# Ledger of designs, part 96: designed miniproteins, single chains, continued (5)

Each design is a single chain, and the fold is of that chain. pLDDT is the mean over its residues in the fold that is shown.

## One batch from the design tools (miniprotein)

Design m19324
Fold by ESMFold2-Fast:
Structure m19324 (fold): chain A 110 residues (1-110)
Amino acid sequence: DAEARLDQLVADRVARARALSDAQVQQLQQDLAQLDQQIADLNAQRAKLKAETDPADPRVQLELGVLDGLIAMLEWQRRFLQAMLDVRTSGGAREAGLAALREIARQGLA
């Protein structure tokens, strides 16, 4: 059952998130800041490429496709780490983090 597999994957990730030490939480916050900077840098590179080149050129389309793939991967990683951090915290962010982890797990199995 795909749903049972999804539930187990989410439960394992929740257990790992809840087990995070204060030092690991601080490291995750630093990792999130670095991911935000990398995403911003890649978006700037993509914008520059679109401004300085012919978008109809197949080589430019290939390079834009690679940049789009890298940005999507880093945005996925950012959402995952944020969801783990949200689950570790107490209060309203925990439910949002749980929902995000379930959605990320579902997308990863698709």
Scores: mean pLDDT 82

Design m19325
Fold by ESMFold2-Fast:
Structure m19325 (fold): chain A 90 residues (1-90)
Amino acid sequence: GPIPGVQSLGYRFLDDTTLLLRIDFQTASAAQPATDAAVAFLRTLPGVLSVDYTISGNTATIRIRAANRAALRAAARALAAHLGVDLRQL
């Protein structure tokens, strides 16, 4: 089901195997637990090789490395569905 406290999800491809995701949260207190859940979910997805993240205030920046661009796109869409938000290009 949707994770409460998530306001928006954006994405940008850095290269063919690296994706940047930005999650904006309604509050700073929602950021850590929701980011932990999102990162754990992303790490279960096929073709995902690594997931790194940083949190600053009410914003999480997640960097995903995957086997190819199709796997990155699938991961971004799966996360958007998991969080219950639309996926927006950064």
Scores: mean pLDDT 85

Design m19326
Fold by ESMFold2-Fast:
Structure m19326 (fold): chain A 87 residues (1-87)
Amino acid sequence: SALEEARQQPDPRAAMAELLLRELEELWARARTREELVVIGAAALELARRVGGEVGERARALAERALAELGLTEEEVLAAAREIAER
């Protein structure tokens, strides 16, 4: 699987971050509900905070697009995502 191949790369953390970002980009393209955009935006924000470089910048850009679409701040998106995860 893609996850198994990422774990075998010379830099598994960077490879897994790239894979997660690609999954978030696909989910964003298919998102139809406000709740989906909240979850994707929060995940992209968390990824951007944990990784640097080009992957981190791309994650930040995805998060900013989601925040703009939602009309929410970073704190509001993270709070809303926690509420969704808890029911």
Scores: mean pLDDT 81

Design m19327
Fold by ESMFold2-Fast:
Structure m19327 (fold): chain A 86 residues (1-86)
Amino acid sequence: SEKEEVKKYLENKLTKLFLRIQVEISRAKEAGDEEKVNELRKIYEEVSEKFLQLYKEMDQLTPEEFKKKADEIFSEAEKKINEVAE
């Protein structure tokens, strides 16, 4: 189904995003930048909470609306990671 395809797309993107956050946390730890580590952890928690909320709303959304909201969460997260990591 289209919903299953969108879910797989979401899971793939979420995995890549979380791996990126882990890499940036590792870099910040190596640099001794405790402030960056804390900010990256906040981004991880915020993204996780937003996706939990989106999954709860899944049955109320069309596949297109779900994908759009997911893409917005990913874009905001990537922007925040770039701002923290530079």
Scores: mean pLDDT 83

Design m19328
Fold by ESMFold2-Fast:
Order: structure tokens, then C-alpha cells, then sequence
Structure m19328 (fold): chain A 86 residues (1-86)
């Protein structure tokens, strides 16, 4: 039946969208982990500038090296919390 096929197609599309949302959430968390590691690496190498911090995080630049470390730790913590849900 054409109606049965349409219903099944819609169910599969819904399942695909749910998986896509889960994968997108995981990818965002992985992105935050990468951003945190990049911030810490640049900070250690004395290469962290306000412009680079803004490009990495999409947020206003941290006012100090201390705030940059705290931001990196916060990004890592949130990402690990998100990934633990999967």
C-alpha cells in the first residue's frame, strides 16, 4: 500500500532526524574539547591573543591568562558532561 510506504518513510525520517540531533550534539561537544585544548596549547606556547581566543570560542576574549585557563576548563567540563550522556 502507498499509504503504508509513506508512513514507514516518515517514521524512518523521524528516526534519522533524532540520530542527526544526537550526532550534532556529540560533534558540538567534541568541538568544545578541541577548542579547550587549542586554547591551552596556545597559552602554553605564549601565542594566545585576544583575536585568536575570539576566533576559537566565538566569545569575547578572556581578560587574562587565568580567565583563559578557566574558560578552557569550563569548555572541557561541559563537553565531558555532554559526552557522558551517550
Amino acid sequence: SELERELERKRLEEERRRIAREVAEQLRAIGDLISAELLLRLLEEKRLTPERAELITGRPAPASEEEARELAEELRRRAEETLRRF
Scores: mean pLDDT 88

Design m19329
Fold by ESMFold2-Fast:
Structure m19329 (fold): chain A 108 residues (1-108)
Amino acid sequence: SAMLERLARAAEMMRKIIAASRAGGNEAAWATFRELLGVGEPRSLEEALELAERFVEVLRLAALYHLLKNKSKFTDEEIEELLAQIEREAEAVLALLREEARRRAAEA
């Protein structure tokens, strides 16, 4: 399934980003994410906001992959609750990253 392959790739990307974060903090995590996408540092606020949205999409897909791999451990009702939680947490992370991007742009 093309969808399952996309979810698996997102999970692998997150594993690499988390490993980089543990070794070199947020700077290493963002550098690794950009390298995996084949993009450089954002040159504008618009590019920074796009990068934030792309990161949150990878985070969401990775969470969905782990949920699918562990689906047999949960009831259908619990799966619906976990899907809602993934969406709420993804939106919260996106809001924080957008605010950080705007803050950095204002300092430039």
Scores: mean pLDDT 87

Design m19330
Fold by ESMFold2-Fast:
Structure m19330 (fold): chain A 93 residues (1-93)
Amino acid sequence: SAEREQKLAELGRFLKEKIEEMKKITTPDEFRAAYDKLVEELRKKAKELGLSDEDIQSLLATAYLEGARIAYEKGFTDLARELQKKADEIAKK
């Protein structure tokens, strides 16, 4: 329990830091590329730490939701809708 909570907190901090870096991106294509890299890194780190598939899916859903919100703020409407849809698909499982 305590170890799991610590691992989730570290991954949450990593996600928050990477999301802040993504706010500096000015084009949808660069945002998509940076987002794809972020999701892949997050998934690999979570697996390496031995998190459950359920915890990994929750982290990925959070990443997609945060990405969608920032994309909407930047006017990347189509990308934001795509990211929101991915988050919803994960959450329905």
Scores: mean pLDDT 83

Design m19331
Fold by ESMFold2-Fast:
Structure m19331 (fold): chain A 97 residues (1-97)
Amino acid sequence: SREEMLRLMREIVLIVAEITSKTLLAGLLARETGDPEIRALYDQLAEITQRASQLELEALEAHKQGDIEKVKAILQELQKLLDEADAVVARIRALAA
């Protein structure tokens, strides 16, 4: 349905925004600390953000085609990327403490 598609697309946008925000904050911390381990973890978050942005573009194309099952599959992949990003952020926090 149109309502279901809009709900799924909203969730996708919010997840990509959350991953992007985590990456930007990690980049600031890497510059502030000069810690090469934090920089390496920031680089991992930047790769996750790039993959998330690519999935968002694929979701927009699936939305144009009315392919709700593909949008659902992309949302599941984005949820996994968010979990990966959360694990990286937890490691950065441990190093910065």
Scores: mean pLDDT 91

Design m19332
Fold by ESMFold2-Fast:
Structure m19332 (fold): chain A 65 residues (1-65)
Amino acid sequence: MTLEEAVTTVSNCLKSESDPAAIADCSMSVVSKLSESQRKALNTIVTKCTENGASKESLASCLSS
């Protein structure tokens, strides 16, 4: 799985799911398919997105851009 696919999938989980457990399950499934380098890159992307807003909505919007 590519980093871009992972970001897209996580963004879709955030948009489609309101239950934190469902979001966590979806995210964990994606993370388990990533290399250590890809996980670090994903964490960097999330950190960059949260720098401009700490809300779930702003994070989902940033990740889907």
Scores: mean pLDDT 73

Design m19333
Fold by ESMFold2-Fast:
Structure m19333 (fold): chain A 84 residues (1-84)
Amino acid sequence: MVEEAIASLEDERSRELLRLLAELAEVELEKMRKAGASEEELEKKRKEYEEQLRKVAEYLKREKPSDEELEEAIEALRELLKKA
């Protein structure tokens, strides 16, 4: 599913960006679970993240951001993950 969206991208940086976004989504879901979120809330949020990741994949395929823009986004996501 998300893996299929990532695999649909031919650009390595775009694939890395989606992988980092997926990892960040898992971190946020884990935080929600530790905070006492219900199974229903977690499932709803997981679906929202999956939809967002698909939209990002479509954006990357159509908009074709520059390598510089992709690298900036990747660095920002790596910083967020290090602090999580």
Scores: mean pLDDT 81

Design m19334
Fold by ESMFold2-Fast:
Structure m19334 (fold): chain A 56 residues (1-56)
Amino acid sequence: GRMPERYVADPEIVDELNRLSDAGDLTGLWQKLIELGKQGKIHPSTVEAARRGLAA
């Protein structure tokens, strides 16, 4: 739909995030979450959590 009822409902996106997590690439995971946030595909609170992770 034009406006998804929830963020990150795309299975391909979920699979990519899970792959990064399983590989232990936390920096890559946080960078991907920020990128998805810029595209409006994830909730802003998740983007802020990822930014804090990268800053640590």
Scores: mean pLDDT 69

Design m19335
Fold by ESMFold2-Fast:
Structure m19335 (fold): chain A 66 residues (1-66)
Amino acid sequence: GRELAEALLEIADETGNKELRKIAEEALKNNLDGGEIRDLLIKRFGNSFVAQAALDQAKKRIEERK
């Protein structure tokens, strides 16, 4: 949860996506897991492809840190 939320926050800051930033901040504040973060992304963007693309980008950033 936390690593995914932190990666999404980085992506939001780099891309200037204010809505993604709010989602990432809510995920960090509420200690959401990966499934809860995905559901929040789908709900806020209204598009599962956009939500999945954000998740895939965040997961890639996490893997590149290992």
Scores: mean pLDDT 80

Design m19336
Fold by ESMFold2-Fast:
Parts: sequence; C-alpha cells; structure tokens
Structure m19336 (fold): chain A 66 residues (1-66)
Amino acid sequence: EPAPAASPAVERAARLAQKFTVELTKDEITDENILEAMEKAAEYAKDTDPEVAEILRAGIERNRAG
C-alpha cells in the first residue's frame, strides 16, 4: 500500500530495522543481534533510500557511544 511522502525518514528507518531485527531475533533479542540487524538494514537501504541508511548508521553510532 502506498504511503504519503510526508512520513519522516526516521519512521521508514525504524520499520526497516524492525523487519531485519525480527528476522535475526526470532528466538531471542540481544543487543548484538539488534546492532547486526541495524547494520544489515542500513546496507540494504543504501541503494534504495540513502537517507534511511544514514539514520540507521547514526543510530548504531549512538548505541556504540553509550
């Protein structure tokens, strides 16, 4: 279903990260699995939606810093 262009890229990034997180953490959710899922989501988005990829990368950096 088409979504309005008014949606912030952060929301798109969260959706994509969640999709990858669900696949990687089907059994158990861990910080390591979440970070890996975000990295895969960012890599996937870099060709389709670079804004989303940059947001995901910023999220990874924030988590890494503390």
Scores: mean pLDDT 71

Design m19337
Fold by ESMFold2-Fast:
Structure m19337 (fold): chain A 78 residues (1-78)
Amino acid sequence: TRAHVATQIGQMIEGLVTAALGPSAREFGRELGRKVAEGDDATQLELAEEAVRLAEKMGPSYGRAARAVLDAARRLLA
């Protein structure tokens, strides 16, 4: 459902921020993820696409996980 996809996008953002900046950034990542998940469908898709680009720079495993979330979002939101 849309709510499930919004939660996945938010969790992806939290995970990427925490992985990139360290455990001290977890609260910051959680706040960003929450704001993304509460946004409209277009905002969620745009930020999921940007998160995929950032995840790909972090490594292939991060890129694959982020693309899976984006693919799910595209099927339900666009």
Scores: mean pLDDT 71

Design m19338
Fold by ESMFold2-Fast:
Structure m19338 (fold): chain A 65 residues (1-65)
Amino acid sequence: SAIDANLAALRAAVEAKDLEAFERHLTALLTSPDLTPEQLLEISDIVLTSDSEEVRELAKEIYEK
């Protein structure tokens, strides 16, 4: 599914510290009408377990939209 593909891409972007890819895939996930509460918790876990301050700050900006 598009959500599963974007979740995998989000994890890869966090590992690579690719902020552009991270923003693109996170935005795609958060704007998906099919996003479940369980998937939202998975996204939050990916962000919060990241060692990158830039990833965490960018996620905050996206969540505020």
Scores: mean pLDDT 80

Design m19339
Fold by ESMFold2-Fast:
Structure m19339 (fold): chain A 88 residues (1-88)
Amino acid sequence: MKIFDEAVKNTEESILATGLPAAPEVAELVREAAEAAKEGKYEEAKRKLKEAVRLGAEAEGIELSDEEVEEAANRALAQIKKAIEAGK
């Protein structure tokens, strides 16, 4: 659990280090998604990850399709699930 929480914090710090205007909001959404996933609330986690992906892409001037956002959110959720299992 603590190793997972540290990994989430390191991810937040990495996002904030980019200096992008949306970085604090993206970091917050990723943290909230990780917390939801730890509670088994995968639908909520996926929703927050989709929002984070869209916001991050917009900040970098990248236009993503709904399918690309869905795939990116699914990949992020899979990584979060692996981190939770590794922390057990």
Scores: mean pLDDT 74

Design m19340
Fold by ESMFold2-Fast:
Structure m19340 (fold): chain A 120 residues (1-120)
Amino acid sequence: MELIKEVEEVVRKLLRTLQALKDYLENNPEIKVSEETKELLDRAIELAERVYELVKNYDKVSPEELIEALRQFVEETRKLVEKLKEEYPDNPVIQRMVDELEKLIAELEKVIEKLESYLK
């Protein structure tokens, strides 16, 4: 129960940051975001939404299914972060969002470790 609340909070913050990044890129078309970066961002948002729904339905999903979805979300979000660091190193708004995403990913990885400990 308490651990599921931690997952919900971190995933909600990640989804909010990803949506803010998408809004920023859409409102600043001069940045000319690559199709690859756009696809990575859309994928990260899709996985965040899926994980959020799994957390809401925690009583109907296995812990293993939730952990696997969380691990996939972390992996795909890390790919997005690396791409943003590569393509926009001099954009302070994007780099601030990258810093926030890295911080939240680290928090989520700690929660995943706690979830995995419950399966041992």
Scores: mean pLDDT 85

Design m19341
Fold by ESMFold2-Fast:
Structure m19341 (fold): chain A 70 residues (1-70)
Amino acid sequence: MTLLEFVIELVKKRKGVKSLSKEEIDVLKEKLKKLGYDPNADVSKYSFEELVELAEKLALGDEEDVKKVR
């Protein structure tokens, strides 16, 4: 399982949705890269606590990014 796939599953659960759009997935990829993570990295390289914290930061940042767009 890739880091991106794991983050997608946690964000889906947090938002209460069954799927994310391609655009939402691309935004998550870019946010992971900006935070210094490789979206294609194996999730087993990270602790579960780090992965949960990362997914929560990405879910919160989604609202912040929307507010920055005019």
Scores: mean pLDDT 71

Design m19342
Fold by ESMFold2-Fast:
Structure m19342 (fold): chain A 79 residues (1-79)
Amino acid sequence: AGSTFMRSLGELYVLAGDNEEARRHLGEASLHFHEGDYEGAKEHLKKAGDAIVAVASPEEAERVRRLTEEAIKALDELS
């Protein structure tokens, strides 16, 4: 579960590119995850996904939604 979360987070960083809002939220999601605050990690992960989707192509948006769902599912398995 943890390795699945970190892999999905890494893929989301690639898709975020230079999107500072998305990168900030991904960083906060990682921090909360390492602190054992899985609910905080989910909140920031959703915000990161939303920030990327707002400027993404339809195909990229679908990939971001899928990666975000995979990461949230991994966090739920740890909760």
Scores: mean pLDDT 85

Design m19343
Fold by ESMFold2-Fast:
Structure m19343 (fold): chain A 72 residues (1-72)
Amino acid sequence: SPPATLVEVVTAIAALIAERGGRASVEEILATARRVGASDEVIAEIRELAERAADEDGLITAEDFMRAIAEP
């Protein structure tokens, strides 16, 4: 089967963050990307975005994750 697109992966991550009460860890986000069938390349990209979006506790809000995606 073809790998999941970045849009599909981002949509699944946003749903995870909402299910977790508005915050998720980098590892939960990466586990979700893997579960929905993201390629290794997309997983690496999501890791970089998640690490950039993470607060001092390693937690990520949907708003901060979406801001990281919208980088210049």
Scores: mean pLDDT 82

Design m19344
Fold by ESMFold2-Fast:
Formats: sequence, C-alpha cells, structure tokens
Structure m19344 (fold): chain A 59 residues (1-59)
Amino acid sequence: MNEEKEKEYLERAEEAREEVLELSKLPPTKEVIEREVEATTVTLFAAVEKAIEEGKKRK
C-alpha cells in the first residue's frame, strides 16, 4: 500500500540520476562526483523512508 511513496521514490531517484548524467557531459569532473554522492544519498533516504512506512503498516 505504499504505491504513492514508491512512485515518489522512483521518480526522485530517476531525476537525480538524470541530473548526474547531464553533469557528466559537462566539466568540471569534481562537480559530477559530488552530485553522484548526493544522488546516492537521495536514493538511500527514499529507501529508508519506504522501510519506515512498511513498519508503520505492519502495526
């Protein structure tokens, strides 16, 4: 029953990844690395939120 949250998670992760790909086409490379870390953090945060929602549903 977390379809709304799952959609948001996937959309957020996809957008972050697309932004990293856009930056990878441009210099400087250091910016790309920092954005990659940020995108990974966003994805991790969404995964944690999903886990919390699942725990909430079980109670």
Scores: mean pLDDT 66

Design m19345
Fold by ESMFold2-Fast:
Structure m19345 (fold): chain A 65 residues (1-65)
Amino acid sequence: PLTPEQAREAYRLALEAGLDELRATKAGTAVALVAAGLMSRETALDILQRLGLSRADAERMLSLA
C-alpha cells in the first residue's frame, strides 16, 4: 500500500495536472488500489485518463505504486 506521504504526493500531482479536489481524490484512490494489488495498472490508466489526466501524467502518478 502507499505510504501517507506517497498518497499526498499522488493527490498533489493530480491537482498540479489541473484536476479539481474530487477528481484528484479519485485519482489518488486509483493509484492506492494499484499499490495495494486491488486494481490492474491498465484499469487505473483508463480511470486516470477519464478523470482528465494525460497519459504521461497518469503514468507519472502510477510510478508511485
Scores: mean pLDDT 87

Design m19346
Fold by ESMFold2-Fast:
Structure m19346 (fold): chain A 90 residues (1-90)
Amino acid sequence: SDLELQGERLAKEAEKAAREAMELAKQSAKQGGVYVDKAKEAIERAKALLTSVRGMAGRVSPEVSRKLNEIADKVQRKVRETEELLKKVE
């Protein structure tokens, strides 16, 4: 369905945002403070997309819902790891 395609697209965007946030946090460790703010903005974007994925999971078929929630759990874990890394850089 259209909603399932939208959910899968949001999940891919959330995964991409989480990866971008981690890379910016790693760059903060190497290049210093200019990347800290960018990493924080990317983390907030990933969290917003995570919320959207969770919301969509409640509106799609059980099969797609399970898939979206599995991706959301992985994104949430990566966001937490990114926040922990960024605290060590600061």
Scores: mean pLDDT 85

Design m19347
Fold by ESMFold2-Fast:
Structure m19347 (fold): chain A 81 residues (1-81)
Amino acid sequence: KRIAPEEKVLVAVYLDSDSEETRLQAAREVEERFPEVSIEKVAPNMFLVELRGVSQEQVDDMLALFRSYNKRVAFGFVLEP
């Protein structure tokens, strides 16, 4: 009832790692665990993740997964109504 469907959620994820292999592994793991997401590599260390019909809890779980690869993960949310 309370959670209204978000039209679109964009999450910019920055992985502070010199290893492209680590960044690619993180993106692949997220895609395998969260098939509802779409991931685009925008820069060498940045992914843009598009979420549709996903709860806030699923977003938090996804970010926790990214953090498990590198403790120096920076991220931001863009909510597009």
Scores: mean pLDDT 61

Design m19348
Fold by ESMFold2-Fast:
Order: sequence, then structure tokens, then C-alpha cells
Structure m19348 (fold): chain A 82 residues (1-82)
Amino acid sequence: LQDVLRYVQRARRAARQGDGQTMLRYLTDAGDVLADNNVTLPDDTVQLLRQGTLAGVQGDYDTATRHLGQAERLLRQTLQRQ
């Protein structure tokens, strides 16, 4: 989960900089970590990650940044509760 949070944080930073390729790479890395560890995120978090990814692919980096920021917040809350 900590690695997933770090990748989402890096993806959000890339989106803010308009770097869609780097954003997608980090989101792919986050997905691989979840798959390798059999971790299922809450539906709300998954939806935000998907919406952020779609916005970034479409070049809407403002929307991508907002959705990824919300996903980051939910991931942080999950980690803080442990």
C-alpha cells in the first residue's frame, strides 16, 4: 500500500506538469503492485484512479490532477488507520 501511495503521488505530480507518459507509467506501476500483492482497493478509490487515468489520456491534466489527488487522500487515510 505505501508503494501504491508513492506511485499515485508521482503520477499526480506528472499530471500537474502535463507529463501524461510519466503519469501513465506510475499508474501502471501502482496497478502492478496491487496485483502482485492481491490488494483490492475500495471502489471509490479505484473509480478515482480510473477517472484520473482517462482524463490524463485525453490531455485533461487539471481533471487528472484533481482525481489523483482525491485518490491519494483516500490512500493516505487507509494507511493512517493501518
Scores: mean pLDDT 82

Design m19349
Fold by ESMFold2-Fast:
Structure m19349 (fold): chain A 70 residues (1-70)
Amino acid sequence: SLEEILEEARKRLEDVINKNKGKSLQEIGDEIRKIVRETVEKLREAGASDEEIQKAVDELIDYANELLEK
């Protein structure tokens, strides 16, 4: 389901940010961008609309920003 794809993406973001504490924002940003790109592809293959994909991207970026502020 689309929700399962998003939950997996959120877990991947948590793992990347937690494992990369003390690395530069540039290096962390590259890993975050990769996760977002791979998630967009999975959502598209699962039949998500462009509107659903855009909402998912926005939610993942917001979530990553929240994790980086902690």
Scores: mean pLDDT 82

Design m19350
Fold by ESMFold2-Fast:
Structure m19350 (fold): chain A 99 residues (1-99)
Amino acid sequence: SSREAELARELAARGEAARARGEEVGKQLSQEDVDEIRAFAERLAALLAGATSPEVGRALGQYAYGVALETAAKKSVEEGKFAGGRAAQDMLNEYIARL
């Protein structure tokens, strides 16, 4: 539907914006932590994208990647080390609240 296409575009745009913010926050971290954050975001995005319809699946995956990267980068800066577990919990709570 046109609403699904609009939702897909909004999710993709929000995902890209979150990814850009996450990469910026990540500049405060070591390259090793940034690589671990990216690997975490890729795994989580792949898992979530696989559970959706083709119309929104790719956009939802992009959204999940961006939000996971931004949340993990921010939490890792707060903790002074990679904090993927805490980021995953916060992201899932936020994601469920927006469904």
Scores: mean pLDDT 77

Design m19351
Fold by ESMFold2-Fast:
Order: structure tokens, then sequence, then C-alpha cells
Structure m19351 (fold): chain A 95 residues (1-95)
């Protein structure tokens, strides 16, 4: 729990400064902990940044959406649904 909290704080700061590469790594680390609440919160932070029109955050959100559909992660799908179309388009354009 304490480790996940620190990763979430680092993720929030990375997104705030536009460091999407660091945000991608931190999101992966949070998912790797297996903490359901931490994964949901990390996904929510990425979705909020994607909703602001950040193309790199949309690419990250698109990847998370596809992974979540494949794993049947209903909570993550629900959080990403509002930005799914824009995020999938950005992912396709990123080549």
Amino acid sequence: MEEVRRLLEQLREALRRGDVETARKLTGQIISTGDDEGETEATRLVAEEAARGNREAQVLAGGLYLSSVGSNDKKTIEVLEPVADASLDALAESS
C-alpha cells in the first residue's frame, strides 16, 4: 500500500510536467504490484490527462484500454471508456 501510494504520487507529478514516458513506466510498475485500487487510480490519472487532449497520454490510455479488454478488467475499461475513441485513434496514428 505505501509503495503504491508513492508510485501514484510520482505518476501524478510526471503527468503534471508532461513526462509521459515516465508516466508509462510508473503505470506499468503500479499494475505489476497487483493492487486493484492502485491500478484503478493510475488509470484514472492517465484518462484525465488524455481527456485534456494530450496525445501521448491518449496513446498510453489506448494501450491500457486494449490490455484491459483482453484481460476482462471491467474497472479499468469503465475508467477509460470516456476517452477510448480518442485514445485508440491516437494509438493508431502513433505507428
Scores: mean pLDDT 77

Design m19352
Fold by ESMFold2-Fast:
Structure m19352 (fold): chain A 65 residues (1-65)
Amino acid sequence: MEKKVLYADTGDDAVKQVKNIAPPEVRLIKEIYISGPTDVDEVRKKLSSKSGASSIPIHSNVDPK
């Protein structure tokens, strides 16, 4: 299965996207890119309860694709 990159416009959207992914597929997420201004620490805190998600690299204020 191909490794996945997530794109979101807000931190809350990123959290919702990860929560809607099946737990085995969460480990296939390489990186999360958030185009809007985001508190990366807050997003990571919200993801810490989901197995495999707390260590995913998160980038904020990136140009949207």
Scores: mean pLDDT 72

Design m19353
Fold by ESMFold2-Fast:
Parts: structure tokens; sequence; C-alpha cells
Structure m19353 (fold): chain A 62 residues (1-62)
């Protein structure tokens, strides 16, 4: 299971989402609204990619 491509991709997406969230918070704190919007958009895109992988992992664990 840990060696599955879906699991590896989900871990990678989770790490990217954490990084983007940290950058979003930093941009908002700095008042850089344009960068904050870009990081928010990136988080939304990563979340959309994560949803089908979560379904694949649920199927593998069943």
Amino acid sequence: LADSPAFQREVELSMQMISAAVDLIAAKKAGDLKKAQQYQDKLDQLAAQSAPLAAELAALLA
C-alpha cells in the first residue's frame, strides 16, 4: 500500500498543499494580496487533484 503510486501521489499532494498553505499565510501577513490569491488558487487545484486519489486509496484499502 505504501508503495502504491496513488499513495505516493497523495503524500506528494499533501506536502505541496502544506507548503502552499504556509506561503498563503505568509503572503496574507505581508499584505501581498496577488500572491495570496495565487496560492489560494494553487490550493484549490491541489485539492481537486487529491479527491480522485483519495477514492483510489479507499478502494485499495477495502
Scores: mean pLDDT 77

Design m19354
Fold by ESMFold2-Fast:
Structure m19354 (fold): chain A 95 residues (1-95)
Amino acid sequence: KDEELKKKIEERFKKIIEKAKKIAEEKAKEKGLSEEEKRKLVKEALLEAARELKDEETKELIERVAEIQEKDPATDEGFAKIEELYKEFLEKLKK
């Protein structure tokens, strides 16, 4: 049933966001990671998640994520906005 697939996709997005945030925070404290490096890290993790979905809604999601990253690169506020975007995306999948 589709419910298992939706659950796995949601868990995957959450794990990727959490991992990207954790890595960015750890590197920022340890090595002084630049804002551009944080943006690249988050973008790469999110693009990997998008590639696993392989659909048109994935393209729209990626475009909106890129816009958020340009304005709020790898900040707590930026991560929160991206998480909200994923929740909206998952809600559309229920329709």
Scores: mean pLDDT 58

Design m19355
Fold by ESMFold2-Fast:
Structure m19355 (fold): chain A 60 residues (1-60)
Amino acid sequence: SEAERQQLIREAADLVLEMLATDDPAERERIMARMREIQEELGLEPEELGEAIAAELARR
């Protein structure tokens, strides 16, 4: 659903902020793995996911 899609995009945006806040390699690896899961679930190309994340962050 659209609501589920928007929730995944918000989660991905939060993960980007978490990635910027951490210097722990293991935590970064876990964040990257979750980002891939979200990308696959949304069926978006990397560029499309990046655009959606940028739009979400810009509206905050």
Scores: mean pLDDT 84

Design m19356
Fold by ESMFold2-Fast:
Structure m19356 (fold): chain A 98 residues (1-98)
Amino acid sequence: KPIEEAVKVLREAAEKFEEAAKTLSPYDQRLARVAARILREASEELQKALENGDYEKAKEVLEFALRTLESMARYGSPEIQKIAREAVEKLKELLEKL
């Protein structure tokens, strides 16, 4: 259940980055699109790990996604920081239940 919620958090964050990219500067637009791609791929890998019962792989994918989001929350533009920060908070709550 918590890992299934993490898949949703990653997908929602990817969608928010894609939506934000429509109105951002060219530099931030590229960063937002890269973020969306990474989080979408992480969501797919996490879903696959869950289907295979590979909780070690699921943990690795979550830790990678969290690290990526924390970097964006620290070094991104204000809009990117907001999306990344919200996703980090949600993922940390879910990781406490793993």
Scores: mean pLDDT 82

Design m19357
Fold by ESMFold2-Fast:
Structure m19357 (fold): chain A 64 residues (1-64)
Amino acid sequence: AEERSKEAQDLIVEGIARLLGYTEEEKEKIKNDEEAFQKALEDVKAWSAPGREGARAIADALAA
């Protein structure tokens, strides 16, 4: 039960849906699966290039 990790997870799921074009179904999958969540984290960090501020902000929040 990690309250902060849960909040960070919600943020990245929302960011992924907005940034990568994930569907609501894919959002719930990432939200429910810790391994899928961590893989999505790596994808967001790798994809946080110039012009993708949402991914950058989420990656920064999770790195903190």
Scores: mean pLDDT 64

Design m19358
Fold by ESMFold2-Fast:
Structure m19358 (fold): chain A 69 residues (1-69)
Amino acid sequence: AEKALKAAQAAADASLEEGNVTASILAYIMGTAGAKQGDPVNGGYAASTAALHEGNEKGAQAAIDAMKA
């Protein structure tokens, strides 16, 4: 749960730094949904996938790095 929240926050922050508000919102929503289900792996992948869908490679990488930590 905590790891999915950290992945969602990292993806959201990285997406906002690139000015991609849509990717930030999607990463946050998908990551927090996974965290609430107690599934940090699915939450982290959902956040990474949302960032990549909006073309935000930095957001996607931040989510992956947060999941590994």
Scores: mean pLDDT 62

